# Designed miniproteins, single chains, continued (3), part 91

Each design is a single chain, and the fold is of that chain. pLDDT is the mean over its residues in the fold that is shown.

## One batch from the design tools (miniprotein)

Design m11163
Fold by ESMFold2-Fast:
Structure m11163 (fold): chain A 84 residues (1-84)
Amino acid sequence: SEEIQATLDTLERDLAELEKLIESEDLPISTLQAILQALQQALVQLDQLASQTSDPELQERIAALKERIEELIALIQQKIAEKS
């Protein structure tokens, strides 16, 4: 659906900006924790979107986004550990 596509387009754009920010900037633990919570909520949203579509291309995009978010969560957890 157009609504799912628009949501995925927004998530992909926002995720790319977050990936760049997390890799290039020395962010405070409080900011990293807030981003971590937002990414966990994004995973819940992606699972909901996956249940609403049978389009294989949208399913592939959702799976790719989930993988990228999981990788970013791991990176953030590592950065928090390094600061603790």
Scores: mean pLDDT 87

Design m11164
Fold by ESMFold2-Fast:
Structure m11164 (fold): chain A 69 residues (1-69)
Amino acid sequence: SSPPKATSGTVDSGMFLIQIGVAGVAIGNEFKLTQDEKLRIAQEIYDLVVNEKKSLDEAVKIVREKLKK
């Protein structure tokens, strides 16, 4: 269990995966979700982006709508 490295700065090619994780944590914090729920949200966003060919913004919107009960 190594401590995570904080990275700063943006690049065009690989940062979408990091942004998915960040979006999942941000949504989880907004909705006061558990760590497991944050992970499931990040996985859902990833699935929407990779398998459903959604943009990150669209995937985040879809996940937020699902969380709104």
Scores: mean pLDDT 72

Design m11165
Fold by ESMFold2-Fast:
Structure m11165 (fold): chain A 71 residues (1-71)
Amino acid sequence: GAMAEIDRVTRGFAIGARAALEELKGVELPSHETARILGRAMAIGMDLALQGKSEEEIREEVRKEVRRLVA
């Protein structure tokens, strides 16, 4: 039901944010750029969680995207 979907989305959001913060540790960026990257990572986490992807798969995809954005 809707509550199970909300729980899955919230979990994906949290996994995405955490993975992005870990990848950005020690990287100096303007605050607005950090916010933009976090927003994108959260969106990716939510989308992949809704698709039934594992935490490991979500973390991998978020790390790849963060590395691409800071390159």
Scores: mean pLDDT 84

Design m11166
Fold by ESMFold2-Fast:
Structure m11166 (fold): chain A 61 residues (1-61)
Amino acid sequence: SAMEERKRELEEWARKLAEMGKALGLSEQQLVAFARREAEELGLSPEETEYLVRTLREVYA
């Protein structure tokens, strides 16, 4: 479904953000703040933003 495809895209973005965060030595808080700003600039919905952030926290821990 379109929703499943969108979740897969958000999971891909979360993985890329996590790799960037590790390379730059960012804290989880800094990386989450960056992700929220990127989501806002890209026009993600609140639900998409929360899914991205939740996934990011899971893969970065």
Scores: mean pLDDT 85

Design m11167
Fold by ESMFold2-Fast:
Structure m11167 (fold): chain A 78 residues (1-78)
Amino acid sequence: SDIPSPHWQAAKTPEEQEAVAIGDIDKLAPYPFHPSSLRAFLEREFERVFGKPLSEFPRVVAHLDEVLAALAERLAAA
């Protein structure tokens, strides 16, 4: 797989890096997990793949929090 995408190495600004990472993070979780385990899994995989902690990318964190909240809501409704 091409994760991180080729644009990751070319990204020079934090804004460019966040844009690439947002597009790529969804590819690290292609199927649903329990939200509590998915968060920890994605934090480890993100750092492994991108070489930087997820906490350095506030827009990626916000996107992930929205995805996890939606998954938690679906699990509560099931």
Scores: mean pLDDT 69

Design m11168
Fold by ESMFold2-Fast:
Structure m11168 (fold): chain A 84 residues (1-84)
Amino acid sequence: GALDQLKTLLEAGKDAEAQALLEQEKASFSSAELALAYKLQGDHAFNQGNYAGAVVAYKKALELKPNDTDIKNKLAEAELQVQK
């Protein structure tokens, strides 16, 4: 599926292809799937040390899934890293 393909591209470091796939798939994703896609993008950015990018992605995920405690915690951690 598109989420599995996105995860594979991110894990392979194919960031441009991953971003292109996400833009292409936005219209076909449910709100829950799109929230997961943004969370995966945020996790990848965080792991690369791109904390500002992680904040942007996690905020988009929370707009779609505002009660997700895991995403809230990841956003708080990324924001703490940006403040350093």
Scores: mean pLDDT 84

Design m11169
Fold by ESMFold2-Fast:
Structure m11169 (fold): chain A 100 residues (1-100)
Amino acid sequence: RVEELRRETLENVRKADQALKNGDYKTAAEYFRKAAESARRLAEEVKDHPGAATAYRQAADLFEKAAKYAEEGNKKQASIYSVQGMMLLIAGEVELWLAE
């Protein structure tokens, strides 16, 4: 379940980044929002691990910002927030690994 949500989030970010590179801002925003949704679900699934849950919630907020900048046609800001969201996904995974 956690692995499925993680994979879904990563796939949506990759699709969003690809759409953003192609200038398809509407599609990029849709996929960033899907990534935010799955990241929020991931945070709920790991709520017993507060560090990981917090990292995943922050990742979701960053992907939501990426979606808003993508809708505005601001590729640079959308890309920056996408990368930051990915970094928080990695931080959440590290927190889970440390907590076991």
Scores: mean pLDDT 87

Design m11170
Fold by ESMFold2-Fast:
Structure m11170 (fold): chain A 96 residues (1-96)
Amino acid sequence: SMNEKLQKFGIEEARKAAEELTKATGSQELRDMLEKAIEDGERAGASGLQIAAMFGNAALGAALKSKDSEKVKKLGEELYRQMREKAEEKLAELLA
């Protein structure tokens, strides 16, 4: 269904963003936090936009604890923005 396609797309984009942020920080704790947020969203049947919001909140929380907080915050904000834009574009595509 359209809803299943949107959720799968959102989860895939969130996992890509989590991998990029984890790679940039080298933090296993951050990886675990981001993966938990994605898993919680998947279990809740969250939309791609809701998963993006959950990811953004987890990334902000991690940034506040990081020695490179400014770098983590900026990367997290950019990845969240990209996820939101892609989710909105995918929704528009499927509704066209």
Scores: mean pLDDT 74

Design m11171
Fold by ESMFold2-Fast:
Structure m11171 (fold): chain A 87 residues (1-87)
Amino acid sequence: MAEEYKEKGLKAVEEGNIKEAIRYASMVYQLGDLEGAKEVLEKVIEKDPSNGAALEQLARVYEDLGDTEEAQKLLDKRAALGFPDPS
């Protein structure tokens, strides 16, 4: 299940469908596949490096993986792009 959504997310990135890719990454994350969600979100950021939603979701994945330093770097990048902090 998670692998299927990961594959669909990666294909959505390749086709430029960033909103669908982020949706699939969220589903992969909710199914407990943190590494799979990370892979999809990293590809989203390669295509759209200013995507605040992808930066926020990837930061959450890194926090859950125990990499708080990398999570903070992603949130700092999001803030530098002018997106408001999540309330």
Scores: mean pLDDT 81

Design m11172
Fold by ESMFold2-Fast:
Structure m11172 (fold): chain A 111 residues (1-111)
Amino acid sequence: MKEKAVEAAIEVLRKHGLPQAAGVARGMYEAEKAGRDVDIEIDVSDLTPEQREAFERIKKRVEEARKEGLPKAVMNGALFAAYHLLRQGRLEEAERVVDEIIEAAKKAMEE
């Protein structure tokens, strides 16, 4: 189930032209399978106050999904995607893409 959720998230990320975020999700999942715990910290200091507020809202939603069983790799891929979109001023798109990732991953875990 975790692998299907990660694959579904990667497909959404690639569909939205976010190959770096897709690579983060894949790399973290491969590290987890190899028994490595990889911590990725996203520095948001470069974001404007409005972009940072949007990132904190997205982060809260992603962390709640993680408590509900979302894989750590999917969580980090989604947060990395949000950071890149927010840095480009694409606030509404960042929220939509993250919601699509969470939904796709949850559906894949139910199958």
Scores: mean pLDDT 83

Design m11173
Fold by ESMFold2-Fast:
Structure m11173 (fold): chain A 77 residues (1-77)
Amino acid sequence: QIEQLREQARQAYAEGKYEEYARLQRQIIDLRLAQSSPADRGVTAGVGMISLGVIRTMEPEAREIADEAIRELEARL
C-alpha cells in the first residue's frame, strides 16, 4: 500500500538511508502509475521524474536507482 511505503520512505530519509529512500520512492511511483488512468499517466510520470531528479543529487547509489527509474518511465511514455 502506498501509505505504508510513504511512511517507510520518510523513516529511511530521517535515518540517512538515501539508497533505501530511492528504492521506496521508485516503488511508490510504479504503484501510482499502475493506478493512474491513461489520461493521468503522463502527469503522474512527470511528477515522478521530477522527484527522481531530486533523489539523483543525494548519493551515488540513489542516483543509479533514480536514473534507472527515469529511463524506464521514459520508455513507457
Scores: mean pLDDT 73

Design m11174
Fold by ESMFold2-Fast:
Structure m11174 (fold): chain A 77 residues (1-77)
Amino acid sequence: SDAELAKLEAELRELVAEALEVLAQLPRDERVRYLTRLQELVQEFQKAIDDKDVEAARRKLEELRRLLEEMRALVAA
């Protein structure tokens, strides 16, 4: 549904904002690597939205949440 797609896009915006805050705390080389992975996930999410594939979009949000957890663990180390 259009409402579900809008909700997923809102969740992406929140996760990207959090990811950018965590990226700012990483060393340069790790920041570049994780920024590239983040950009690829955002592009794949947008493709899923364009294809109206709600399940693919949800999988990309889960991958982004895992990426965010990986980055937070690196900052904590």
Scores: mean pLDDT 88

Design m11175
Fold by ESMFold2-Fast:
Structure m11175 (fold): chain A 77 residues (1-77)
Amino acid sequence: DPDEQRFKKYDTNGDGYLDKEEFRVYLRDLAKKLGLNLTDEQIDLVFEKADTDGDGKIDFEEFKSVVDILTSPEITG
């Protein structure tokens, strides 16, 4: 699965979650690919929206929602 391969690429410690630092790297790479210029405030907002459990980590289900969050009018216009 392309999403699973992408998730594993950024899950550098292999724990099945992205921490805030791993997620930041992922969002910066995704933003470059999509031609978006994200501020630190926008990155934090996307993280908060994706972290539905409030545990400070992004699981695979939350990870799959990131593109929808990132492309929402609230984030990108």
Scores: mean pLDDT 74

Design m11176
Fold by ESMFold2-Fast:
Structure m11176 (fold): chain A 88 residues (1-88)
Amino acid sequence: EEKKKKIEARKKAIELLEEAYKAASVDGDPQRAIELLEKAAKILEEVGDFKGAKIVRKTIEVMKNDPSKFKEAIKEAIEFLKKEIEEL
């Protein structure tokens, strides 16, 4: 049952990261992207996935400090979360 909660949290986080990618890359709204990433990090923290939350928070730092690297950083975060779902 705890495993199921972690899987669902990661699926929701991935959806939020995909929305953040669209907000920053298609809609040109970096503030909305940051808000979506903050929500994803909190969801992961609530289920004890501190490694996933840390990667999402690093993506927020990239968006704030070096937006040119944001697309690469968010794709890496999504791939990390997907890989861990398969390992659960």
Scores: mean pLDDT 80

Design m11177
Fold by ESMFold2-Fast:
Structure m11177 (fold): chain A 84 residues (1-84)
Amino acid sequence: MTVQQVLEQHSEMKAMPQSISQQQAVLNLLVAMKQLNKVPDSLKKMTVSQLQQYLLQKFKLQASDLQDPLKFEKVALTVLLQLP
């Protein structure tokens, strides 16, 4: 599934419980980026897996960081501030 397909299917962030799936964390981040008009066209062409690897590499994160609601919030804010 591409980032663009995810953005087309999801228009709002879901509530973040104490534990969320890694996929749901990425979906919530993409919806937040869309709401702030901060989704570059290059990211829309990536698959969800490619975007996940991009975030892990660029921000030096572990996969578990995307599943922790508090760490995910910090990551989401950092991504939203640093992406053009």
Scores: mean pLDDT 60

Design m11178
Fold by ESMFold2-Fast:
Structure m11178 (fold): chain A 85 residues (1-85)
Amino acid sequence: SEKVLKKVSAILGVKEVKPNMRVSDLVQEGLKVSVVESIRLLEQAGIDPNKRVEELTEEDIIALRKLNEEKGVEDLKRAVEKVTG
C-alpha cells in the first residue's frame, strides 16, 4: 500500500519510492552501497533482494529499519564527516 511506501521511504531516507521498485535498488539508494553489498545485507536481514517494495511484509519493514540503523546511520555519519570535516 502507499502507507508501506511512505514508511520505507522515511526509514531509508529515499525521497521517491515506487511500489514496483526492487528492495535491493531501494537499499542501494538509501544506504549508498553497491549492488553486491545491498544483496548481501538483505540476505543477512532475511529479505529476498528481488522482492518488490509493494511485496514487503511488516516483518520485512522492521528488518529494514534495523538494517538502516546499523548501517545507514553510520554511512551517513561518515559522509557528513568527510564533507564537513
Scores: mean pLDDT 74

Design m11179
Fold by ESMFold2-Fast:
Structure m11179 (fold): chain A 99 residues (1-99)
Amino acid sequence: SALVEQAIKAIDKAIEELKNGSSDKQGIIANIFKTLGIDNAEELAAELIEINEQYGLSTVSELVALRNILASDDREKELERLSRVSPPRVVDLYKEILK
């Protein structure tokens, strides 16, 4: 619970920084993943950016989706919802993060 609350705060800060024109998308995303205790945070952050560029997705929108999953009492249901609107690569990445 404490790590999840810290991660949600990190996501909220990340969204503000990205909306204010920060160009360090990888560092911002990696910090969120590090807050969740993920060892390969920088590699997973780079992968999310690659997916976003490949599919023309907004990084802010993908972080909002992650926040919704983390804040949900039913993560499986939120991942199912995400699977209907996002590429399988995003869903698989978030499943790995939330293990």
Scores: mean pLDDT 84

Design m11180
Fold by ESMFold2-Fast:
Structure m11180 (fold): chain A 92 residues (1-92)
Amino acid sequence: AATPVRATITLRAASREDFERLVRVAREHAERWRRAPGVLSAEVEADPEKLEVTITGRFADHATLGRALAELAEALRAAGVDAEGEVRVEPL
């Protein structure tokens, strides 16, 4: 009963310093996700003009996506990053 999904996570930082921390956290987590069972792909794009980071991931199921999102949210809180987040999920 696994439904593969694509998630697009868009995070906008409140400041340049938050943006630099956000980019580091996002890239670290994308690398971890690529090594995790059930993660099919993970890519990070950073736009310094918009202070925006987009993480695009492909996941074997919603449970794998849910764990990845929870890990990212906790890491952002631990790093003290002030950013607004949006998540779009679609079937593969």
Scores: mean pLDDT 85

Design m11181
Fold by ESMFold2-Fast:
Structure m11181 (fold): chain A 92 residues (1-92)
Amino acid sequence: SPEEVQLAESVLSLASVLREAIKNKDEELVQTVVRSLRTLADVMQQSPDPRLREIAEKALEIVRAVEEKNYEKALELIEELEEEIQRYLEQL
């Protein structure tokens, strides 16, 4: 649906901002983006589309990695999330 596409695109945008914030050590921006990412992931977990639920689960793994201050893992998970969203968008 158009709403589901917008959710996926919003998560992709936030993932990109989060990667830059982590690399720049911008702790305030990291916290802001993680909060937004968690909110969108919670919405996406309620989707009937299993692909959006998988994207949501990966986004929550990123949130956990950031909360654990495991930024190396967070960056790896961001790359995986971007690949999953790209595959989702290509299948539309």
Scores: mean pLDDT 88

Design m11182
Fold by ESMFold2-Fast:
Structure m11182 (fold): chain A 63 residues (1-63)
Amino acid sequence: LVEVEADEKAKKIMTETAEKNPLTDDKKKQIESLEKIKEELEKAGIKAEVDKENLTVIVYEEK
């Protein structure tokens, strides 16, 4: 589709629908989001790992 405006509205509706019923699928989405955050951090030169058990990203910084 060439109409990005319609795509943005569709994403908003899907997000609002998901917020009404957060179930097991939310955990998978969280893990995917954490993996994306890790990739972005690594692209910026920051070492990071995803903790799937605690649903968090561990950032290794040089102090």
Scores: mean pLDDT 58

Design m11183
Fold by ESMFold2-Fast:
Structure m11183 (fold): chain A 110 residues (1-110)
Amino acid sequence: SKATMEKVKETLSTMKKQIEDYLKKFGDKLSKEQKELLLNIKSKLQDLVKLIEENPNIPAEELIEKLEEILSGYQELLKLAKKEKDEELASAAEFFIKEIQEIIEMVKSM
């Protein structure tokens, strides 16, 4: 539905801004690998928001595929955070994993 698409777009835009704010505040304290993963996830969030804006009738299957790619990014971030014993980043990644999974289920219900 249009309301579901607006909610997806708003949530992805909020996630992108949260990553930008995190990189601005803590970027100098992040490992190179953590920073590269966060920048990659941010890029994917930005690209998906733009895709939704340019294609308001995007098929649910295509949207789910792109959301699954973002989920994979957060899962890799969680693995890296746990490996590097960054509990704060691990908690943030776990939160975003849950949020993206909820969006995927919402899109599947369309």
Scores: mean pLDDT 86

Design m11184
Fold by ESMFold2-Fast:
Structure m11184 (fold): chain A 103 residues (1-103)
Amino acid sequence: MIELPEIKPDDSFENVVEKLKELGKKMIEAAKTDPEAALDLFNRLLQVLAEAVKRMTPEEAKKLIELFKKIMDELVKHLDQETAETVKQAGDLAIKKIEERLK
């Protein structure tokens, strides 16, 4: 299993952004050789995003969602069509739930 950066409760917004970028990079690299490992990392990225936005301002949460969308868009380029569609559906549903809680 790939070692993931741990997002701590006292991490600043900038620390969370950097950790998400690193996690996204590892996930995209994994997708090139092991799509199953990339999906596991994607699910962890979703959990990280959902937890981080609870402690963020609405503006910070919006920036994290935009970063997540960019990471997801890059990930799906390295997956087959069926897996890419599943990833997009899961990501879109997670984003919708987060946005509903921010409003």
Scores: mean pLDDT 77

Design m11185
Fold by ESMFold2-Fast:
Structure m11185 (fold): chain A 110 residues (1-110)
Amino acid sequence: MARLEVKTAEAEPLKKGDTYTATARVDGARSVTVHVKAEMENGKVTVTLSGGAETQTGEGDKVTLSITAPVAPGQELTVTVKVDGDAKKITITVRAQVEGGSLSDIKVEK
């Protein structure tokens, strides 16, 4: 049976126009869901999830994106968060259903 793995990363407050990139490696995932929660004073974030065969995009202060195609072993998931406004805190949570593999820790780029 598939095992659910969950990893979370937090970002320091971002300035308007900044882009935050989070990367995680997946081995043997059936599906991946990403939750981005932005504690916004004003504006919104635009989130793009890329991995496997699909790219998904969403906007808001709470964004949930899913890739349901199998993610090949060793594939990288890239979550790009673009801030259009002032954010106090951004939390990125990656949930992967894995069979015989694992989800790495989330690496965040400034």
Scores: mean pLDDT 75

Design m11186
Fold by ESMFold2-Fast:
Structure m11186 (fold): chain A 84 residues (1-84)
Amino acid sequence: MEEVRKLVEELKRLLAELAEAANAGDAARAAELARRAEEVAKKLLEKAKKAKDEEAIREALEAIGAANAAISEEAKAALAEALA
């Protein structure tokens, strides 16, 4: 299904940008990209479940996990700034 394929490609791109931002120490950018990736992943998960696409379901669940981890790092960075 073309829509599922496009969502997978968009999600992979967002996750790559997320990893780059996180490695650069830009927690705010990483969290923004993580939120966007989570939105795309949730949409992909819904479409993939209807299509019975197990690979897309797995990719969506992995992306949700990665997004949650990045948001947690943003919270730590915000706390560090508040204490400085």
Scores: mean pLDDT 73

Design m11187
Fold by ESMFold2-Fast:
Structure m11187 (fold): chain A 82 residues (1-82)
Amino acid sequence: SVREEIERTLAALDEAEVEEAIAQLEKMLAKADDAIANSSDPALIEKLKEYLERLLEALKQGKEAVAETLLEAYPEFEALKK
């Protein structure tokens, strides 16, 4: 299941890999406003920014918070494909 896949992937990450993921998300978020301004769909990019901000906070709280954040986001992104 998607939940089991997420939980297994997160369990495999060590502390250094979590720190790198945090740094990468912070860099992505720093560029998000420029991406919104240059996007053909600003609303989609704004929604992605919101989820990335939630994911960043979850990573700082712990792996369980990350799993919950990803599971909450997944149905919304699936809806965007339709």
Scores: mean pLDDT 72

Design m11188
Fold by ESMFold2-Fast:
Structure m11188 (fold): chain A 66 residues (1-66)
Amino acid sequence: ARHLLSYADHNGDGTISEEELANLLKLFDRDGDGTLDEAELAEFVARLDRDGDGTISEAELRELLS
């Protein structure tokens, strides 16, 4: 989790864009077995960006991943 958060927040400002988060979520299905379908990933991203501004704080992402 720690390494994935650092990877997603490459500029280190504690903010993760919706695009970067989508890329991080693709890593959850790293073996490509289709356990996470595209609709489930979209719903998960929507939950993380609940205020609809297109960005997610590192603290909020960490809470959801813990």
Scores: mean pLDDT 55

Design m11189
Fold by ESMFold2-Fast:
Structure m11189 (fold): chain A 88 residues (1-88)
Amino acid sequence: ARELAERLLEAARELVRAAAAGDVKAVIGYSLDIIGILLELEADPSLPAATVERLRAAAEALIKAAIAGDLEAAEAALAELEALVAEL
């Protein structure tokens, strides 16, 4: 669980970096990576459902902001993900 959550943070940080660079292909690639990691986290029975739901909501907000090129919203969503992973 924690290793998947740390991998989620790595992908999330790369997504914000790609969005800041205006690299649309990288934004799409890292968004798909994040979705894949979220599916693995959702399948983990050791994680509370409420924690998974909060991680999903923050990750979806991040993907939406990154696709829109909204760097302020993307950085805010990344900070929420970092805080949530620190609680695991």
Scores: mean pLDDT 83

Design m11190
Fold by ESMFold2-Fast:
Structure m11190 (fold): chain A 88 residues (1-88)
Amino acid sequence: SMEEKKKKELLEKLEQAQRNSDVKGVVELLAEFLGVPVSYLEELIRAAERVGEGDESPELREKTEELKRLLEPLVEEMKKYQEERAKK
């Protein structure tokens, strides 16, 4: 399907960006894979970083939980992609 082809192409580009330590490219590709604006993903990442630094605000904790929920399907797809890559 077109959705599976696009997903595979995005995961291949994500792997390449990770190998090149291209943080900006990784964020942009994650946003495209998840179907969200880059600015939105950056806002959630910043909220998670602030919570990790000890910010206990409820708004930032809610955004951190939103980031975790958003990334959950991607983590599973990345595991499947890496397993398929290892079999080649």
Scores: mean pLDDT 76

Design m11191
Fold by ESMFold2-Fast:
Order: C-alpha cells, then structure tokens, then sequence
Structure m11191 (fold): chain A 96 residues (1-96)
C-alpha cells in the first residue's frame, strides 16, 4: 500500500516539476491517488499493488494506459525496465 502511494505521488511531483499540468489538475489527481491505492490493495496483496502502480506510472510516461491483462502477461525483463524508469524519476526529483 505505502509503496504504491509513493510511486504515484512521485509521478505527480515529476509532472509538477516539468510544469505540464495546472495546479488544479495536480490537486484533482492527488485526491484520486488514495482511492486508486485502496482499490489496488483490495484486489492485490501489497507487493503486487506496488508493481501495478509502477506499471501504470511507466505507461503514463509513455502516453498510454495498462490493462489487467497486459499486467498479468508482463515478463520479468519488462518489470525490471519499468522499475529502472521509476528509480530514474526518484533520482531526478531528489536532485531538485
């Protein structure tokens, strides 16, 4: 639960730094994060919720969405690539 929340908050902070969304859009997105985390936590045990959050952030960065069917069919190599992308975001935000 907490890891999924951190990943989603991180993506939102990154978007704010790039000046892409308005302040109002950031606030609306932030309000939805707890509901998304609650939904994921209910469907998937802790680590799986975090994995889905990472996949959704990665998909968002690439201007797409990810489905449950796509999530279930992801290879370990694809999961590693997604994790690396999220770690790069953490570094960029921490530097700023």
Amino acid sequence: MEEALEVLELELEYRALKGKPSEEEIEEARKKIPEIVEELDKKYPGEEAARIAVARVWAGLNKRSITEEEYENLSEEEWEEMRRAVEELKKEIAEK
Scores: mean pLDDT 61

Design m11192
Fold by ESMFold2-Fast:
Structure m11192 (fold): chain A 74 residues (1-74)
Amino acid sequence: GLTREERLRDWRLVSASSREFADRSVGTLTLEDPEGRRHTLTLVSSAREESWLDVERSDSDGVFDGTLTRRRLP
């Protein structure tokens, strides 16, 4: 489903990188949650006729269940 708000503002940015592909941009963020755990977040966007932001959260040492949120960017 589409979510209005992401909890990312409550997390500290540790590192960021981005890669561009022929039809999309992929950003990888390492974030620290309020409990001090680090998580990797992947952001995928397309800048063509319709812009979509797919937000995936994965962790190697945390607890979050990896809920994907998809949003259309105007």
Scores: mean pLDDT 53

Design m11193
Fold by ESMFold2-Fast:
Formats: sequence, structure tokens, C-alpha cells
Structure m11193 (fold): chain A 107 residues (1-107)
Amino acid sequence: MEELERARREAERKASEIRTQKNKEAGDLMKQGKSSVEGSRLSAEGDIEAVKLETEILAEAYRRMGRPDEAERVRKEGETRVQELKKQHDADIAREEAFIAAMRAAA
């Protein structure tokens, strides 16, 4: 349990670092007058990358503990989270792109 708790803390820390870096990159693009859509894509990529890394760290910890069934469960749950995030981000980006297109068409 202590090894799993350390792996969970490492996963959370590394995931937070990825999200912070991608959010900074997105903010820098917006400051340069780039589209909010480009910033949204970078943030979405960061969320997916963070979930994948968290999943691999936890799965590896379970594998090292001799619990391959739990490692496989964690990987499947991570894959489900990634698919849900992709669907949500794709929908959010599509709505933002449609709004921008409508604003341009109205001009």
C-alpha cells in the first residue's frame, strides 16, 4: 500500500506538471493573438497526456507489486478516461470553431 501511495503521489505531481506546462503554452499563444481554439487544443492535449502518464505509473506500480490483474484494470480505466476526455474536448472545440465561424459570417 505504501508503494502504491507513493506511485499515486508521483503520478499526481507529474500530471500537474504536464497540465501547468500546457496551460502556460496555451496562455502564451493567446497573448500572441493566436486563436482560443489553439489554446483549447493544447490544454486538451495536456489533459490526455496527464491521464495517460498517471495510468502508466499506477499500472507499473501494481505490476511491480505482483498484481497484474489490477494493473490491467487500471490501464482499461485509463483508456476509458482518455476516450471520454477526447469526446468532451472534440465537442468543446467544435462548438468554439462554430461560434468563430458564425461571427465571421455575420461580419
Scores: mean pLDDT 81

Design m11194
Fold by ESMFold2-Fast:
Structure m11194 (fold): chain A 86 residues (1-86)
Amino acid sequence: EAKEALEKAKEYIKKGQEALKAGDAESAAKYGQKGIEYARKAEALGHPDAPLVLAQGYALLGMAYARLGKDEEAAELFAQAAALAA
């Protein structure tokens, strides 16, 4: 249900942030993608905290893509994160 999906999203985002801090941008991107997947599932199920967690997922994936040289994709992800956090 919505709560379980949100908890999974938060766990993947945390793992991705840890990977990014350790310099593993590829693992950070994979965890960011999983975090977004579960945050979107929580949003579809109506969880009120899902937009904020989805924003965190987009920001993480954006940071990882920037480190991987995917600057255009990173910029789009940061724009999506900012829109959800507003």
Scores: mean pLDDT 87

Design m11195
Fold by ESMFold2-Fast:
Structure m11195 (fold): chain A 70 residues (1-70)
Amino acid sequence: SDNEEIREETKSALEVLEEEAKEHPEYKELFEKAKEQLKEAEREGIEANDAEGFKKRMQELHDELLEEIE
């Protein structure tokens, strides 16, 4: 189901963000903010039952994070 896909994608992304925050403590606050934004996107995606829209939102959040780091 879309909800299961959204939860699994969120879990994987959170694990990546946690690993990156551990390797780059100077960006810890940015990664913590990204994790909160990701959790909000998960809630919205589940409510809408739209895995494709959720994945698009995750890509937008990823692009925003990269702009803040570089």
Scores: mean pLDDT 81

Design m11196
Fold by ESMFold2-Fast:
Structure m11196 (fold): chain A 70 residues (1-70)
Amino acid sequence: MIDEGVAEIARAVIKRVSGYTGEVSPENALNVLKAVQAASEGADLETLAKISGDKKIAEAIYKGGPKKIK
């Protein structure tokens, strides 16, 4: 469901984490935030693609994750 403001938060988070400045739709905002959390835990690109539902966003998060431990 579309929550106004969630997309703005998701855009700020993904920009900070990965440097990605593309648009994030309100419908996909929660999935993007979940993918960022998974990436911080060391999730693989395939897992991020499943969570985010968007391959480009998954790649950006995967490469620019806040901290790559493993």
Scores: mean pLDDT 69

